# Designed miniproteins, single chains: the designs that were tried, part 95

Each design is a single chain, and the fold is of that chain. pLDDT is the mean over its residues in the fold that is shown.

## One batch from the design tools (miniprotein)

Design m3286
Fold by ESMFold2-Fast:
Structure m3286 (fold): chain A 91 residues (1-91)
Amino acid sequence: MKRAEELKREGERAFEEGRYEEAFEKFSEALTLYLKIDPNNAEMLYLLGKALFALGDLDLARMLFAEAARLGHPEAPAALAEIDAAKEALA
């Protein structure tokens, strides 16, 4: 779907530019559209998790990375390890 792909692209650009709140909104909108065709989109779960991690929502980011890893996202296991280390540093 062109609109979902456009939102994903806009979210990726916002993330690269440090606009994490905008990235979260764009990825969230893209995920809503992708869920109509694939409710288990590992890529979108991973991207949404990255935006939440950048925003400091470690618990939600961890849940999304864990689900993306379960669905086979190749980068999600490393992201899950990184967020677990960040949570340990805050304890």
Scores: mean pLDDT 79

Design m3287
Fold by ESMFold2-Fast:
Structure m3287 (fold): chain A 62 residues (1-62)
Amino acid sequence: GKITLKALKDYVPKSSEEIPLLKGQVLIIENPKKLSDTKLYGTIVSTGRSGIIPLDYVEKIG
């Protein structure tokens, strides 16, 4: 099923494949697959923007 995440803090992308995060943004992962121990692929609910996000900047809320 879908996993829901929340951004814990602002994030500035280090590559073109990564997306910026603002603290408090909600993200959805429909097919949860870790890209690495430190990275996930997700979609920001409010903007519809998808990309790579750092795992340590988000928490699971659903």
Scores: mean pLDDT 79

Design m3288
Fold by ESMFold2-Fast:
Structure m3288 (fold): chain A 61 residues (1-61)
Amino acid sequence: MSREEQIENLAKGISAETGIPFEEAKERITALFDEMEAAGLSREERQAALVRWVNEVLEEA
């Protein structure tokens, strides 16, 4: 799955669960992916960081 497809799928999920506009959710997820890439995280580290971030957003909603 491409990076763009993954970001869009996650943004749709977050938007549906939290009521955050799709555009805003996509922007936040894109920023997170950019940070993870800049940090040179492994696949497993990126998945762990993403899960942590999603849980944090869902708890705030």
Scores: mean pLDDT 77

Design m3289
Fold by ESMFold2-Fast:
Structure m3289 (fold): chain A 77 residues (1-77)
Amino acid sequence: KPTLNINIETSDEQVAQDVKDVAKKYSEATGITINVTVTKLPDKPPLSPEERRRYRQQVLDEISAFVQKVIEEKRQS
């Protein structure tokens, strides 16, 4: 069973939650196991809106690329 592990270190609770929600949606839709480990960094200033957007986009791209790869590999078998 294909498994993707994503490690996120952030002080931003919203980013952590968004990443977990996206991983859950892709896991349920594709049958791929996606594990998100979030390490909360206390006492750090909140991420800027630009940093938050870049963080989210990077994680989404990694999830999407992995999911597409697994789907294509299954289709070609």
Scores: mean pLDDT 72

Design m3290
Fold by ESMFold2-Fast:
Structure m3290 (fold): chain A 70 residues (1-70)
Amino acid sequence: TDNSLRAIQAAMRTYRRIGDDTGYYVSMGRYYYIQGNYQQALRYAQQALSLDPNNSQAREIYQQAQQRLQ
């Protein structure tokens, strides 16, 4: 819903402001996943995992987006 997208956009702005690249990429992955753009969601989740391989949120987005594309 609009509320979910707005919350994610607010998180994206916050992570960019404080320099949390991993949090930013996770937020971008969620944003695109909710919009049904699974290719972009997968790419941003992969970027987050490149910075933090143990990030559970990034791993979840990656797995879910990849499943949608297979």
Scores: mean pLDDT 83

Design m3291
Fold by ESMFold2-Fast:
Structure m3291 (fold): chain A 67 residues (1-67)
Amino acid sequence: SDEEHEKIVDVSSAAGMQGGPEAARKASQEMRELIEKAKKGDEEAKSKVDSLTKSSRDSLSSHRSSL
């Protein structure tokens, strides 16, 4: 659950940097849905969770490096 929460926070934070609070909220909900689908054995959802998490963490790292 802690790892799941961390992924949701990272994806939400990256989306918020681009689109503000509404984008962050939508990203949080989408990520929760994808994580639940991945737990049910949806391989596409699992792949999307991994991809979004990596992309979001890369974006957050790039933003920090640009500051």
Scores: mean pLDDT 78

Design m3292
Fold by ESMFold2-Fast:
Structure m3292 (fold): chain A 81 residues (1-81)
Amino acid sequence: SIRALLEELARLMAAADAAKREAALRIAMEAPSPRVRTILTALLSGKMTVEQAVAEASRLSPAEQEELRRMTRRIIAYLRS
């Protein structure tokens, strides 16, 4: 689920060092959709909670939701490396 992905992303960001957090934000800024980019950058910078990000994600189009899932998985993979 998108909630599980966003929870995992937030957990990994909290455990990451400053350099990894900065790189994760740069990956988030590569999201083509402005709304997806806004959700990811706000969540990663601590300006948005996971609950707020899930609520915002529910208002996205199906294509934007797939983009959010894809970008989130990419950032998670990076943070686990």
Scores: mean pLDDT 90

Design m3293
Fold by ESMFold2-Fast:
Structure m3293 (fold): chain A 110 residues (1-110)
Amino acid sequence: SISDMTVAEIEAIAREVVTSSDASNHEKLRRYLKALGLEHLADEFIDILKKLEKGDFSPLEKESNVLAYGYPLFTFLAATKDPKYYEVIERVLPYIPEPFRLHIERLLYN
């Protein structure tokens, strides 16, 4: 499960999934969550991502699975290096604890 994975393993999976195909980011997110053992949450996370892409930040303000698994979701978004996710990442960075915040910043900018 994700609780048994290191930060480096999660980051490596995110990079591999993001770079391995021309699939949509929604399909890549599904593959990434499956690799993390979180396939059962894929539909919920994809729905959240679709809302965030429309400028609806309400999923980040509600108590939901995104709060519990925020680091894996934002790691994936940072790994895409897609500018449309920069606002989402910047808005949540102050609320992500160290060392996870530093790892997300490194993925986004390097």
Scores: mean pLDDT 77

Design m3294
Fold by ESMFold2-Fast:
Structure m3294 (fold): chain A 57 residues (1-57)
Amino acid sequence: SIADLRAELDALERRTAEEVARLLAQGDREGAIRVEAEAGVQRMLLFVQIKVLEKQA
């Protein structure tokens, strides 16, 4: 569970970096900013889930 959430967080970070790089290569700076912002929200939610489970363990 915690290990799975950490793996999901790592996968999100890799996926976000790749998508941002692709959008910037296409000249889509606004799209890159949007993707980063959306990833930030997802990262926060995953972090909260990990911290909740850590406290329960």
Scores: mean pLDDT 83

Design m3295
Fold by ESMFold2-Fast:
Formats: structure tokens, sequence, C-alpha cells
Structure m3295 (fold): chain A 76 residues (1-76)
């Protein structure tokens, strides 16, 4: 679990950094979400990762989308 949460934080921060120049408000929300990951239940973490995956796909970042999908599969 701790390793999955660590990878989730790293992937979320990468997504936030990618969004910062084009959507600073979304970037800030994603960074806040990353900070709270240790407090998330499994279901909350899955929902957050699914949302992050869709955001990554919207910005054509297939590598980040795949990373989020792998994390979701490990939690389900």
Amino acid sequence: MDEIKKRAKEAMLQLADKLAPVDPEMSALIKQGATLIDSYSRDQLIQMLKAAKEIAKRYNDEELAEEFEELIEELE
C-alpha cells in the first residue's frame, strides 16, 4: 500500500506540473489531492486515480494515463 501511495503521489505531481502552465487551478487541486493521498481510503484513492487518468488522457499524456491505470488495477 505505501509503495502504491508513493507512486500515486509522484504521478499526481507530474500531472500537476504538466497542467500548471495551461490550467493553474486544476494543477493546484491535483497537488492538494496528492498531499492528502495518505489519508485516502482505498475507494477514495481509486476514484482520484480514475479522475487523474481521464485528465491525463485529455492532455494527451498516454504514459501518465497508463501509470494511473496500473495503480488502479493494483488497488482493485
Scores: mean pLDDT 82

Design m3296
Fold by ESMFold2-Fast:
Structure m3296 (fold): chain A 68 residues (1-68)
Amino acid sequence: SVLDELRATVEELAKELPPEIQAALARLTDDMLAAIRALPEEQRERAVRLYTEFLRRLVEREKAELAA
């Protein structure tokens, strides 16, 4: 499902980050999954796409800061 794909994507994006940031992202993702499940079905795929894009940018920024 798109929700399972989101969880897998978050784990992949976060795997090189410090454990505390991984834990924070896991919590944020759980909250977002709960919010997405509350949406009408027609909005869930769009919400997953937007959240995935948001997280990808956030993780890219965090990796850049950690590498500096």
Scores: mean pLDDT 79

Design m3297
Fold by ESMFold2-Fast:
Structure m3297 (fold): chain A 58 residues (1-58)
Amino acid sequence: AMAEALKKLAEENGAKYTEIDVPATPEGIPARTVYLLKNDKLTPQQIAEIVRQALAEA
């Protein structure tokens, strides 16, 4: 749901959506997926707001 919401928001705002899998570390940080959004017309602050809205709706 969250990944689909982020991808849809990226398409609606003309941003590129990328997923990066981060493996578990020896220090005990669990494996996780990081989502990246990139757009020439969006600031990092606007991207953060889009992500915040997607998380609130999911």
Scores: mean pLDDT 64

Design m3298
Fold by ESMFold2-Fast:
Structure m3298 (fold): chain A 61 residues (1-61)
Amino acid sequence: SARFERLVAETKANPPSPEAAEAARTTGLTLRKLGDGLDAELRRHRETGEPLRAPKAEIEG
C-alpha cells in the first residue's frame, strides 16, 4: 500500500540511532529464542500429551 511504501522511505531517510538499532536487534533475538522454545514445547505436547509449559527466555543485558 502507499502508506507502507511511505513508512519504508521515511525509515530509510531517518535511520534509527545506534542505541535504538542495538535495542531492536536484541529484542529480535529474544523473540526468536521464545519462538523456538514454543515450537519445541508444542512438539513435546503433541508427542506426550503433557500440558504445555512456558519456555525459558534468556535475557541479554
Scores: mean pLDDT 64

Design m3299
Fold by ESMFold2-Fast:
Structure m3299 (fold): chain A 55 residues (1-55)
Amino acid sequence: SPIDELLAQLAAADPSDGERVNRLVLEFQRLVETLPEEEARRAYVRFSEIVRRLA
């Protein structure tokens, strides 16, 4: 799915590439608003774990 692909790209992103990370975060925010509630909740959990690792 588009959200799974985006999360995979974010997980593989170089944390020092701030422009790419910021673009992926913004795209995640746009895509997650289009998902059913249950899928959005699961996507947020995965997103939080990835962002925690990038920090």
Scores: mean pLDDT 82

Design m3300
Fold by ESMFold2-Fast:
Structure m3300 (fold): chain A 100 residues (1-100)
Amino acid sequence: SLEEELKRLLDKLIEAARNGDKKSVEEYLNKILSYPLSPEMAIELVNRIIQAILDEKDPKSLEILYQAGMKLIENGDLDPLTQGILEGLLHIAYSVSKLI
């Protein structure tokens, strides 16, 4: 299914981000964004990025994950309130992970 493929692509993106591989992250992100994202799918993918950020310790990997999450929010056809909440949660996760 499309949902399974999007989740698989996101898992590969997260792995590439953990390795600091910005080129592979950009490739996987572009593939994800080539599909029309429903709001529900965008929320699911962003939540997975937030979880990856909370489990990450490398500053470069954290920055890559944060930027990927922001791009998913921007392209998810989200209402302004939901977009604001997800951006806030993503930023909180990023900030907390930088503190150790």
Scores: mean pLDDT 88

Design m3301
Fold by ESMFold2-Fast:
Structure m3301 (fold): chain A 81 residues (1-81)
Amino acid sequence: SKMEKIRKLKEELKRLAEENGMTELGKRVIEIANKFVRMGKYDKAVEVLERAIRAFKSGEVSAVMFLREAEREVRELERKE
């Protein structure tokens, strides 16, 4: 199910972030994914988590840049509710 996929992706991202000293960045991305889930946007939550995992694997700079982009996107969607 999509909920199981989201749960597994959150676990993968948390582990990856902790292993690379990016624990706070990982927490912030997970908060964004949780906001998409609360809005019923499950496909968007999956997309954000998959993109985050790729960015975190590329290093801290990529992770920070992705977080800023994701934070802007979630704010725009929250305003439309």
Scores: mean pLDDT 85

Design m3302
Fold by ESMFold2-Fast:
Structure m3302 (fold): chain A 75 residues (1-75)
Amino acid sequence: SMADLERLRALEAEFRALIANDAPISEVLAVLREMLEVYRRLGADQAAADTERLIAFLEAHPDWSPQEVVDAVLA
């Protein structure tokens, strides 16, 4: 739906801001879990899979900064 697309844009902007400000991993995980639910509702299977992988990596590396995780996973 259009509402899901607008929600996703807001969540993507929040995610980028959290990474740029080196926010706690717990806050980044909360936004990613909300993004995952929106991707699933939209049928965006690849984006959902990529988000699940990123969540799993963040949970496995709580001592890393969110920027270090993003650089390792998405570069």
Scores: mean pLDDT 82

Design m3303
Fold by ESMFold2-Fast:
Structure m3303 (fold): chain A 61 residues (1-61)
Amino acid sequence: SDDDIARQAIRLARQGRIDDALALLATLPPPRQRATLDRIIRIADRIGMDDVAAAFRAARA
């Protein structure tokens, strides 16, 4: 599910594996990739993972 992809991407980002996290998101179709990316950013903001949130925002732009 997209939620499982989001959780795995956050786990990879927490390990410093941001490129692997982005590659995982790239397996989704573009509309679902965007929606999942936005969800990850909201979660990272909520839990105070500012560097992770910034990295995913940069990938979205």
Scores: mean pLDDT 81

Design m3304
Fold by ESMFold2-Fast:
Structure m3304 (fold): chain A 77 residues (1-77)
Amino acid sequence: SEAARRLREAVERTLRVYAEKLLKEGEPEEVVRRRYEEAREALARYLEELAARLSDEELEEMAEKMEEMAELMEKEL
């Protein structure tokens, strides 16, 4: 669904921003990349389960909140 895709994109954006923050703070690139890949894979499975269980309206509300979190994190570097 469109809502599920939006939520997945919002989660991926949040993970990307957080990884960038860790790199800027001096975390080793190899460690950040490994953690990013593991988190992305685990969250992808969880999001598929949510998409099967929740309504599009609920998924859109979650996506909006995740998008807001990503924007706040980007402002904090």
Scores: mean pLDDT 83

Design m3305
Fold by ESMFold2-Fast:
Structure m3305 (fold): chain A 70 residues (1-70)
Amino acid sequence: ATAEEALAALDANEGRLADLPPEDQEIFRRTLEAQRELARLYQESLEAAEERARALEPPLRAFAEELRAR
């Protein structure tokens, strides 16, 4: 999934922090952690939306047919 790929890329970038001065590592670590949290929230939101959409498809189709008949 896109969010999963983004998290993997962020983890790989975190490994590169060892190449930075210690004072800069803390700032970059905080930035990467914030980005990972946002990616996680997006993944959870997408999964919830997909599950809800899947459950609503049959009743939505029936409703649309009823509206077209009016």
Scores: mean pLDDT 69

Design m3306
Fold by ESMFold2-Fast:
Structure m3306 (fold): chain A 86 residues (1-86)
Amino acid sequence: MSDSQLQQEIDDSLLLMSESVASLVPDDKILDEIEELAKKLEKLGEKKKSREFLEKAKEYKDDVDKLKQLLIKASREYTEVLLKKA
């Protein structure tokens, strides 16, 4: 990951940590966004966190409010991992 790419990922993750921006994610895309964040966490070596978020996403599949909270939490965890690698 380049320094510019790392900064962009941090900026994007910080935006998703906002409840206001997370609420703009369409309900049918929330699960996809969580799965993409989990894949990014696994690529960064955070396999346990990735697996936990995927398991919770499957558990909350029919509960949009829980999925939105999970998305915010996953984005926060991903941002924290990126900051530790910077």
Scores: mean pLDDT 73

Design m3307
Fold by ESMFold2-Fast:
Structure m3307 (fold): chain A 90 residues (1-90)
Amino acid sequence: GKSTLLRAIGLVLRLIGLQIDAEREGNEEVVRAAELGIRAALLAFKKGDYEKAVEAAELGIRAVEAIREGNLEEAQKYIKKLEELIKELE
């Protein structure tokens, strides 16, 4: 519904902000995680699946947070889920 669409848009905008911040910091791992989340969310938007767009954006944010906390194992788990979502949506 409209609420899910607006939530997905807000989360994607947050990911874009996180990517810009990471590019300024030179944090390539965070840039990659944010880009994967954005890509997965945009693919879900193209398919009209706003619930998957929310899921993709939330996974991207969680991956970014895990990288920033130094939890590379959790980050890789979220990145793998994003790669699987991209495969499903393509």
Scores: mean pLDDT 88

Design m3308
Fold by ESMFold2-Fast:
Structure m3308 (fold): chain A 83 residues (1-83)
Amino acid sequence: MDKFLEELKERGQQVAKEVYELLVDHPEQRDKAEQLRNDFKKDMALVLKNAPTEEAKKVAEESVKLVDDAYKRGEKELAEKLA
């Protein structure tokens, strides 16, 4: 159980980092960052719907928020760089 929750947290952190780096360092790949975010949210929605424990639900929700926050930060930094 602990390993599954750890893997979910790690995946959320990794996707958040990749989305942010794509937006800030590779603005030409903005569509790829958006696709990664959308795919992750779809995967987490399935985890939430079929979650075996309340802890798994919390981790999935926190991971989605982490990715959404990273995307918003990346968009803001990109907008500031292009201004």
Scores: mean pLDDT 80

Design m3309
Fold by ESMFold2-Fast:
Structure m3309 (fold): chain A 60 residues (1-60)
Amino acid sequence: MMDQMDRAADAVARQGVLEGLSDEEVRRAARTVGTHFGLDDEQKARLADAALARARRLRA
């Protein structure tokens, strides 16, 4: 089952690709989402990396 962080990363990646966001903008959007979930800096960094990896796969 996909946990809440995996779902958030996937949603940020899909939206970022649709909007034509850069890799840095995708990471920034994911960190903003992580802040709304009350994640710490380490968790926000992991969410940003996960969203970026998914966005890169969607662009390939």
Scores: mean pLDDT 79

Design m3310
Fold by ESMFold2-Fast:
Structure m3310 (fold): chain A 87 residues (1-87)
Amino acid sequence: MLSKEEAEEAKKEAEKLLEELKEKVESLTDDEELKERIRKLIEELKKLTEEYLEALQKGDKEKAEELQKKIDELTEELGKLVKEAAE
């Protein structure tokens, strides 16, 4: 079971990585619609990551598994959009 301290550290690290990705996207493309789609996915991933870490801290295995699946799906979509922006 994830401790409160471990959850807070993981959240901070994830937020830092997502913020760095958001900054990189600004330099990858001039497509404002693509940038907006990427920004929305990053914000949704931040929210889901917070909920996932909270579920792990509470020991809610079923909710954590559902959130992990959603995070994996959005991470794959984000990766495709970032690759499109870089091309």
Scores: mean pLDDT 77

Design m3311
Fold by ESMFold2-Fast:
Structure m3311 (fold): chain A 78 residues (1-78)
Amino acid sequence: SATVAGAEAFADRVAALVDAGRFEEAATMLAVAARGLAAQGRDALAEALRRAAEAARAGDAEALRAALDEFVALQRAA
């Protein structure tokens, strides 16, 4: 699915920012995406990205990975 591929590409971009130590940029991308999904009524996807943004702000790479994995899994289940 193009939508699942888009979610995977987005998660890969966030992971690349985190690997580069760019947690603030990762958090900003995640927060913007979460707001867009919430505006579309995609509340479960928005919540997963909000948790990912919180993890990025905390510098918690493990929690961020878990939240991104949940985001991609939710998109596959849709």
Scores: mean pLDDT 85

Design m3312
Fold by ESMFold2-Fast:
Structure m3312 (fold): chain A 100 residues (1-100)
Amino acid sequence: SEAVELGEKAVKDAEIALKEAKELLKAAREKGAAGVDPAKATATALLAIGAAVAGAIALARGLKEGNEEAVELGAKAIALGEEALELVREAMRIYDEQEG
């Protein structure tokens, strides 16, 4: 199923974004603003957004097709992508407090 394949890719991309976001936040906490590369933070945020969007499409297709696997994968990708975005926001908050 294309919906399942999209959901699986979305979960993988969301897991990568979450790992990168955790590393970004750790660097921000350890080194302050000097630990944050805004370009890398932006790239991680865009990957997380893309994964959440792909997850939402997989979820919508899964619901239409009655494919529970695609629905579960889509929901997981959305949740992981949202978590990654929250961590990027916290890292950027640390950056902004020291640069402003």
Scores: mean pLDDT 90

Design m3313
Fold by ESMFold2-Fast:
Structure m3313 (fold): chain A 61 residues (1-61)
Amino acid sequence: STLEEVERIALRYWAEAVGRGDDAAAEAIMALGSEVARRAKAGEPVDVEEVRRRLEEILAA
């Protein structure tokens, strides 16, 4: 499902941020993941590739 895919991707990027000691990135990833998961649970449209790009941007900052 879209929800499971988003949760899996967010967890991977969160683990990367935590592994780097980047608490700010980890918090931002968790916040984005929670918002997108809420949207997916509500049946709202979610672009998984857009979410992935936003997570990449957080890690690149």
Scores: mean pLDDT 82

Design m3314
Fold by ESMFold2-Fast:
Structure m3314 (fold): chain A 92 residues (1-92)
Amino acid sequence: KKFLLIGHNIGFKKLKQVADIVKKVFPSIEVDFTSSFGNEFLTLWKIEEAKKEGYTPILLSDKSLNYKGVTEVIADPKDIDEIANKVIEVIK
């Protein structure tokens, strides 16, 4: 399986840290990341493109965007460990 972490309001540096933690727990799983910089239209477009490319999208945000067909992880963007732990739970 391959997963794409989509950071709605989380930048590349923090997304990379989350992806690195997840890869250590699940070394056989492909984990990539991208940021939408808080743009809801870009977030929705990236979710659909991820699915077309065979990724399972996981949306990381500080609030629910209520988009259908994506797993949302709601966490404080300052708490990398909380985000990583929640991502690990949804990948299990």
Scores: mean pLDDT 82

Design m3315
Fold by ESMFold2-Fast:
Structure m3315 (fold): chain A 85 residues (1-85)
Amino acid sequence: SMDQQRQQMIQMMGQTFSQMTQMRQQSIQNGDSVDTIRSRFDDMITTTMNQMRQMGISPDIQSQGRTMLDDQRDTIIDVYSQDRS
């Protein structure tokens, strides 16, 4: 069902969000540039989108997931660029 596919997408988003948060922490410790962290997030997003396609999730639900991932990426990067004490 579409509801089942949406639930699967949300579960995948939660996993990717957790990985993005961990990557932010690692990037702070490493002194990574904004461009470096953005590139790594883009790789994570690409991997997650490919997994959704492989699972047979519909294009409409994939689009919703992509929007969530892009928003989370941009939110973390904005905080990362500002939070340098």
Scores: mean pLDDT 85

Design m3316
Fold by ESMFold2-Fast:
Structure m3316 (fold): chain A 75 residues (1-75)
Amino acid sequence: PPKVLTEEDVERNAAGLEEIAEAIADAPAALRQLIGELDRYIAEVEANETQPEALKKKLIEKVREIVARLRAAIA
């Protein structure tokens, strides 16, 4: 079962997603796929009632920033 989120988990997850985004930055199809996966991830984080709300909000904000940069890259 998933553990309760920590501040470190939020930062680590965001950093990992940024590394993935950078690895596929030259592949528009892969970038579009990642955007779709991140939108689903945001919805899953929002739906999780067992996690601290403040940490969920921080994680969602960081992921939305990544999504915005990915969308700019494929524009």
Scores: mean pLDDT 78

Design m3317
Fold by ESMFold2-Fast:
Parts: sequence; structure tokens; C-alpha cells
Structure m3317 (fold): chain A 72 residues (1-72)
Amino acid sequence: AAEVLARMAASLGVPVSAAEAAADPAGALRRIEAAALRRIEELVARGELSEEEARRYKEELAAYFERQAAAL
């Protein structure tokens, strides 16, 4: 569980260790969600994602992170 959060954070450039994720999994999850949303907005700003594609990804991420939070 904690190692999954650490790997997700690493893929988004957020330095969260497995130990940090184990100590505060909800906080780690929120940091990862914020980083993912920021990355989507950066892709839109660069013209690599349309506003409609970004909206779909944000909806999918919100649902995913809500399920993960409920499982904590």
C-alpha cells in the first residue's frame, strides 16, 4: 500500500517515501492527487491536451483518488 503511493509520487516528481506514505497515507494521497492535477493543467497550457481531454482525465483521477481514500 505505502510502496504503491511512493511509486505514484515518484512518477509525478513528488518526493514521498514509503515510510512517509505509511505514516500519513491520506496526506500522501492528497499530495499525489494535487501533483497529478497540476500535471494535467501543464499539459493543457502546453497545448498537448485539449480542455475536454483534461476534464475527462480530472474526472477519472478524482474517482480513482476518492476510491483510494475510502480504502484507507
Scores: mean pLDDT 76

Design m3318
Fold by ESMFold2-Fast:
Structure m3318 (fold): chain A 66 residues (1-66)
Amino acid sequence: SMELQQRAQQVLKAVQLYINGEPDSKVRELLRQAGMSEEELEEAIKKGGISYAITQTALRVELQRA
């Protein structure tokens, strides 16, 4: 779906910002746009940092079927 494609694009942008050393706040905003709530982001970051949050968001987007 278009919605799923947009979320996938936000995840790719988040990865690019992370690799480029952009602030975590910018990465977090893209993950929110990809469908993560602020609470889900905080929990993921507690478990494995911003890279874990990116991975969890990517897996959610790729596994979702509509």
Scores: mean pLDDT 83

Design m3319
Fold by ESMFold2-Fast:
Structure m3319 (fold): chain A 78 residues (1-78)
Amino acid sequence: GRDEAIEAANELGEAIDKKDYQGAVEASRRLAEAVRKEFGKEGGDKVYQGALTIVEGYLNKDLELAQKGAELFAEGAS
C-alpha cells in the first residue's frame, strides 16, 4: 500500500522531470491504484485526476491548474 504509493510518486516525479506525459499518466494510475487500496475508489479516483491535472499544469506552465490538481489530490489522500 504505502510503499507502492511512494514508488509510484517517485516514478511520477521522474516522468515530470523528463517531460514524459505518458510516463506521468502511467505513474499517476499506479499511485491512484495504491491509494484506492487504502481509501477506496473515490479517494483513488481523486488522486488520479489530481495528479494528471498537476502534470498538465506543470507541462503547460499553468500554476492555477497545477494548484487545482494539488487540491483534488489532497482530498483523495485524506
Scores: mean pLDDT 75

Design m3320
Fold by ESMFold2-Fast:
Structure m3320 (fold): chain A 77 residues (1-77)
Amino acid sequence: SIKEILFARMHLMSASGNVFVAKRALEKGKEELAKKLAEDAIRTAEYTKRMAEELNDEKLVEQAEKTIKEAKELLEK
């Protein structure tokens, strides 16, 4: 339903926000904060991906996968 899609999109927005803040934290040398935010973003985006798959929202699945990839790249630095 539209309500479920909106809820999944809100979770993705939160995960993407955590990636953004993690990047800023890493630039300021706050490595532990960046790691925590990146790990939280991965968990939230993986949850969003599962919801999107159940809703057959291929675009939202792609957006969640992109967020997971960006967060994982931050953990590898």
Scores: mean pLDDT 87

Design m3321
Fold by ESMFold2-Fast:
Structure m3321 (fold): chain A 65 residues (1-65)
Amino acid sequence: MATPEEILEASKKAIEAGEKYGIDKRVAKLVGTLIARGEVLTPEELAEQFGITVEQAKAILDAVL
């Protein structure tokens, strides 16, 4: 179970990575939260669900993990 502090840190990292690629902050935050909770989707599934590229999804995953 992820702590609120771990979720907050993951969200910050995801937002930072996402902003470099022009991803909406709300989308980046949601992706970071899912990763922190262990609800890891593949980069392809993240790209399809959130309307981002596979490379953008991988960048967020690499930043948070």
Scores: mean pLDDT 77

Design m3322
Fold by ESMFold2-Fast:
Structure m3322 (fold): chain A 70 residues (1-70)
Amino acid sequence: MEIDLSELEAYVRENYPEAELVAVGRFPDPSANEFLALLRPKGPYVPPSERRELTLSDGTRVTLGVSFAQ
């Protein structure tokens, strides 16, 4: 199943306004519905990595790992 990454990108932009979105991608196991977002902080503070469980508009449950580049 192809999941619309625009919902994940919108979530990231809304919840992490102090960081720039570098990339969003799917985890290699397609059965897992796991995604990764790589962000670059706009300031000198680097937030800790975070894991979020989300339900998309179509009812699909996904996990999103958020990581911050230095």
Scores: mean pLDDT 74

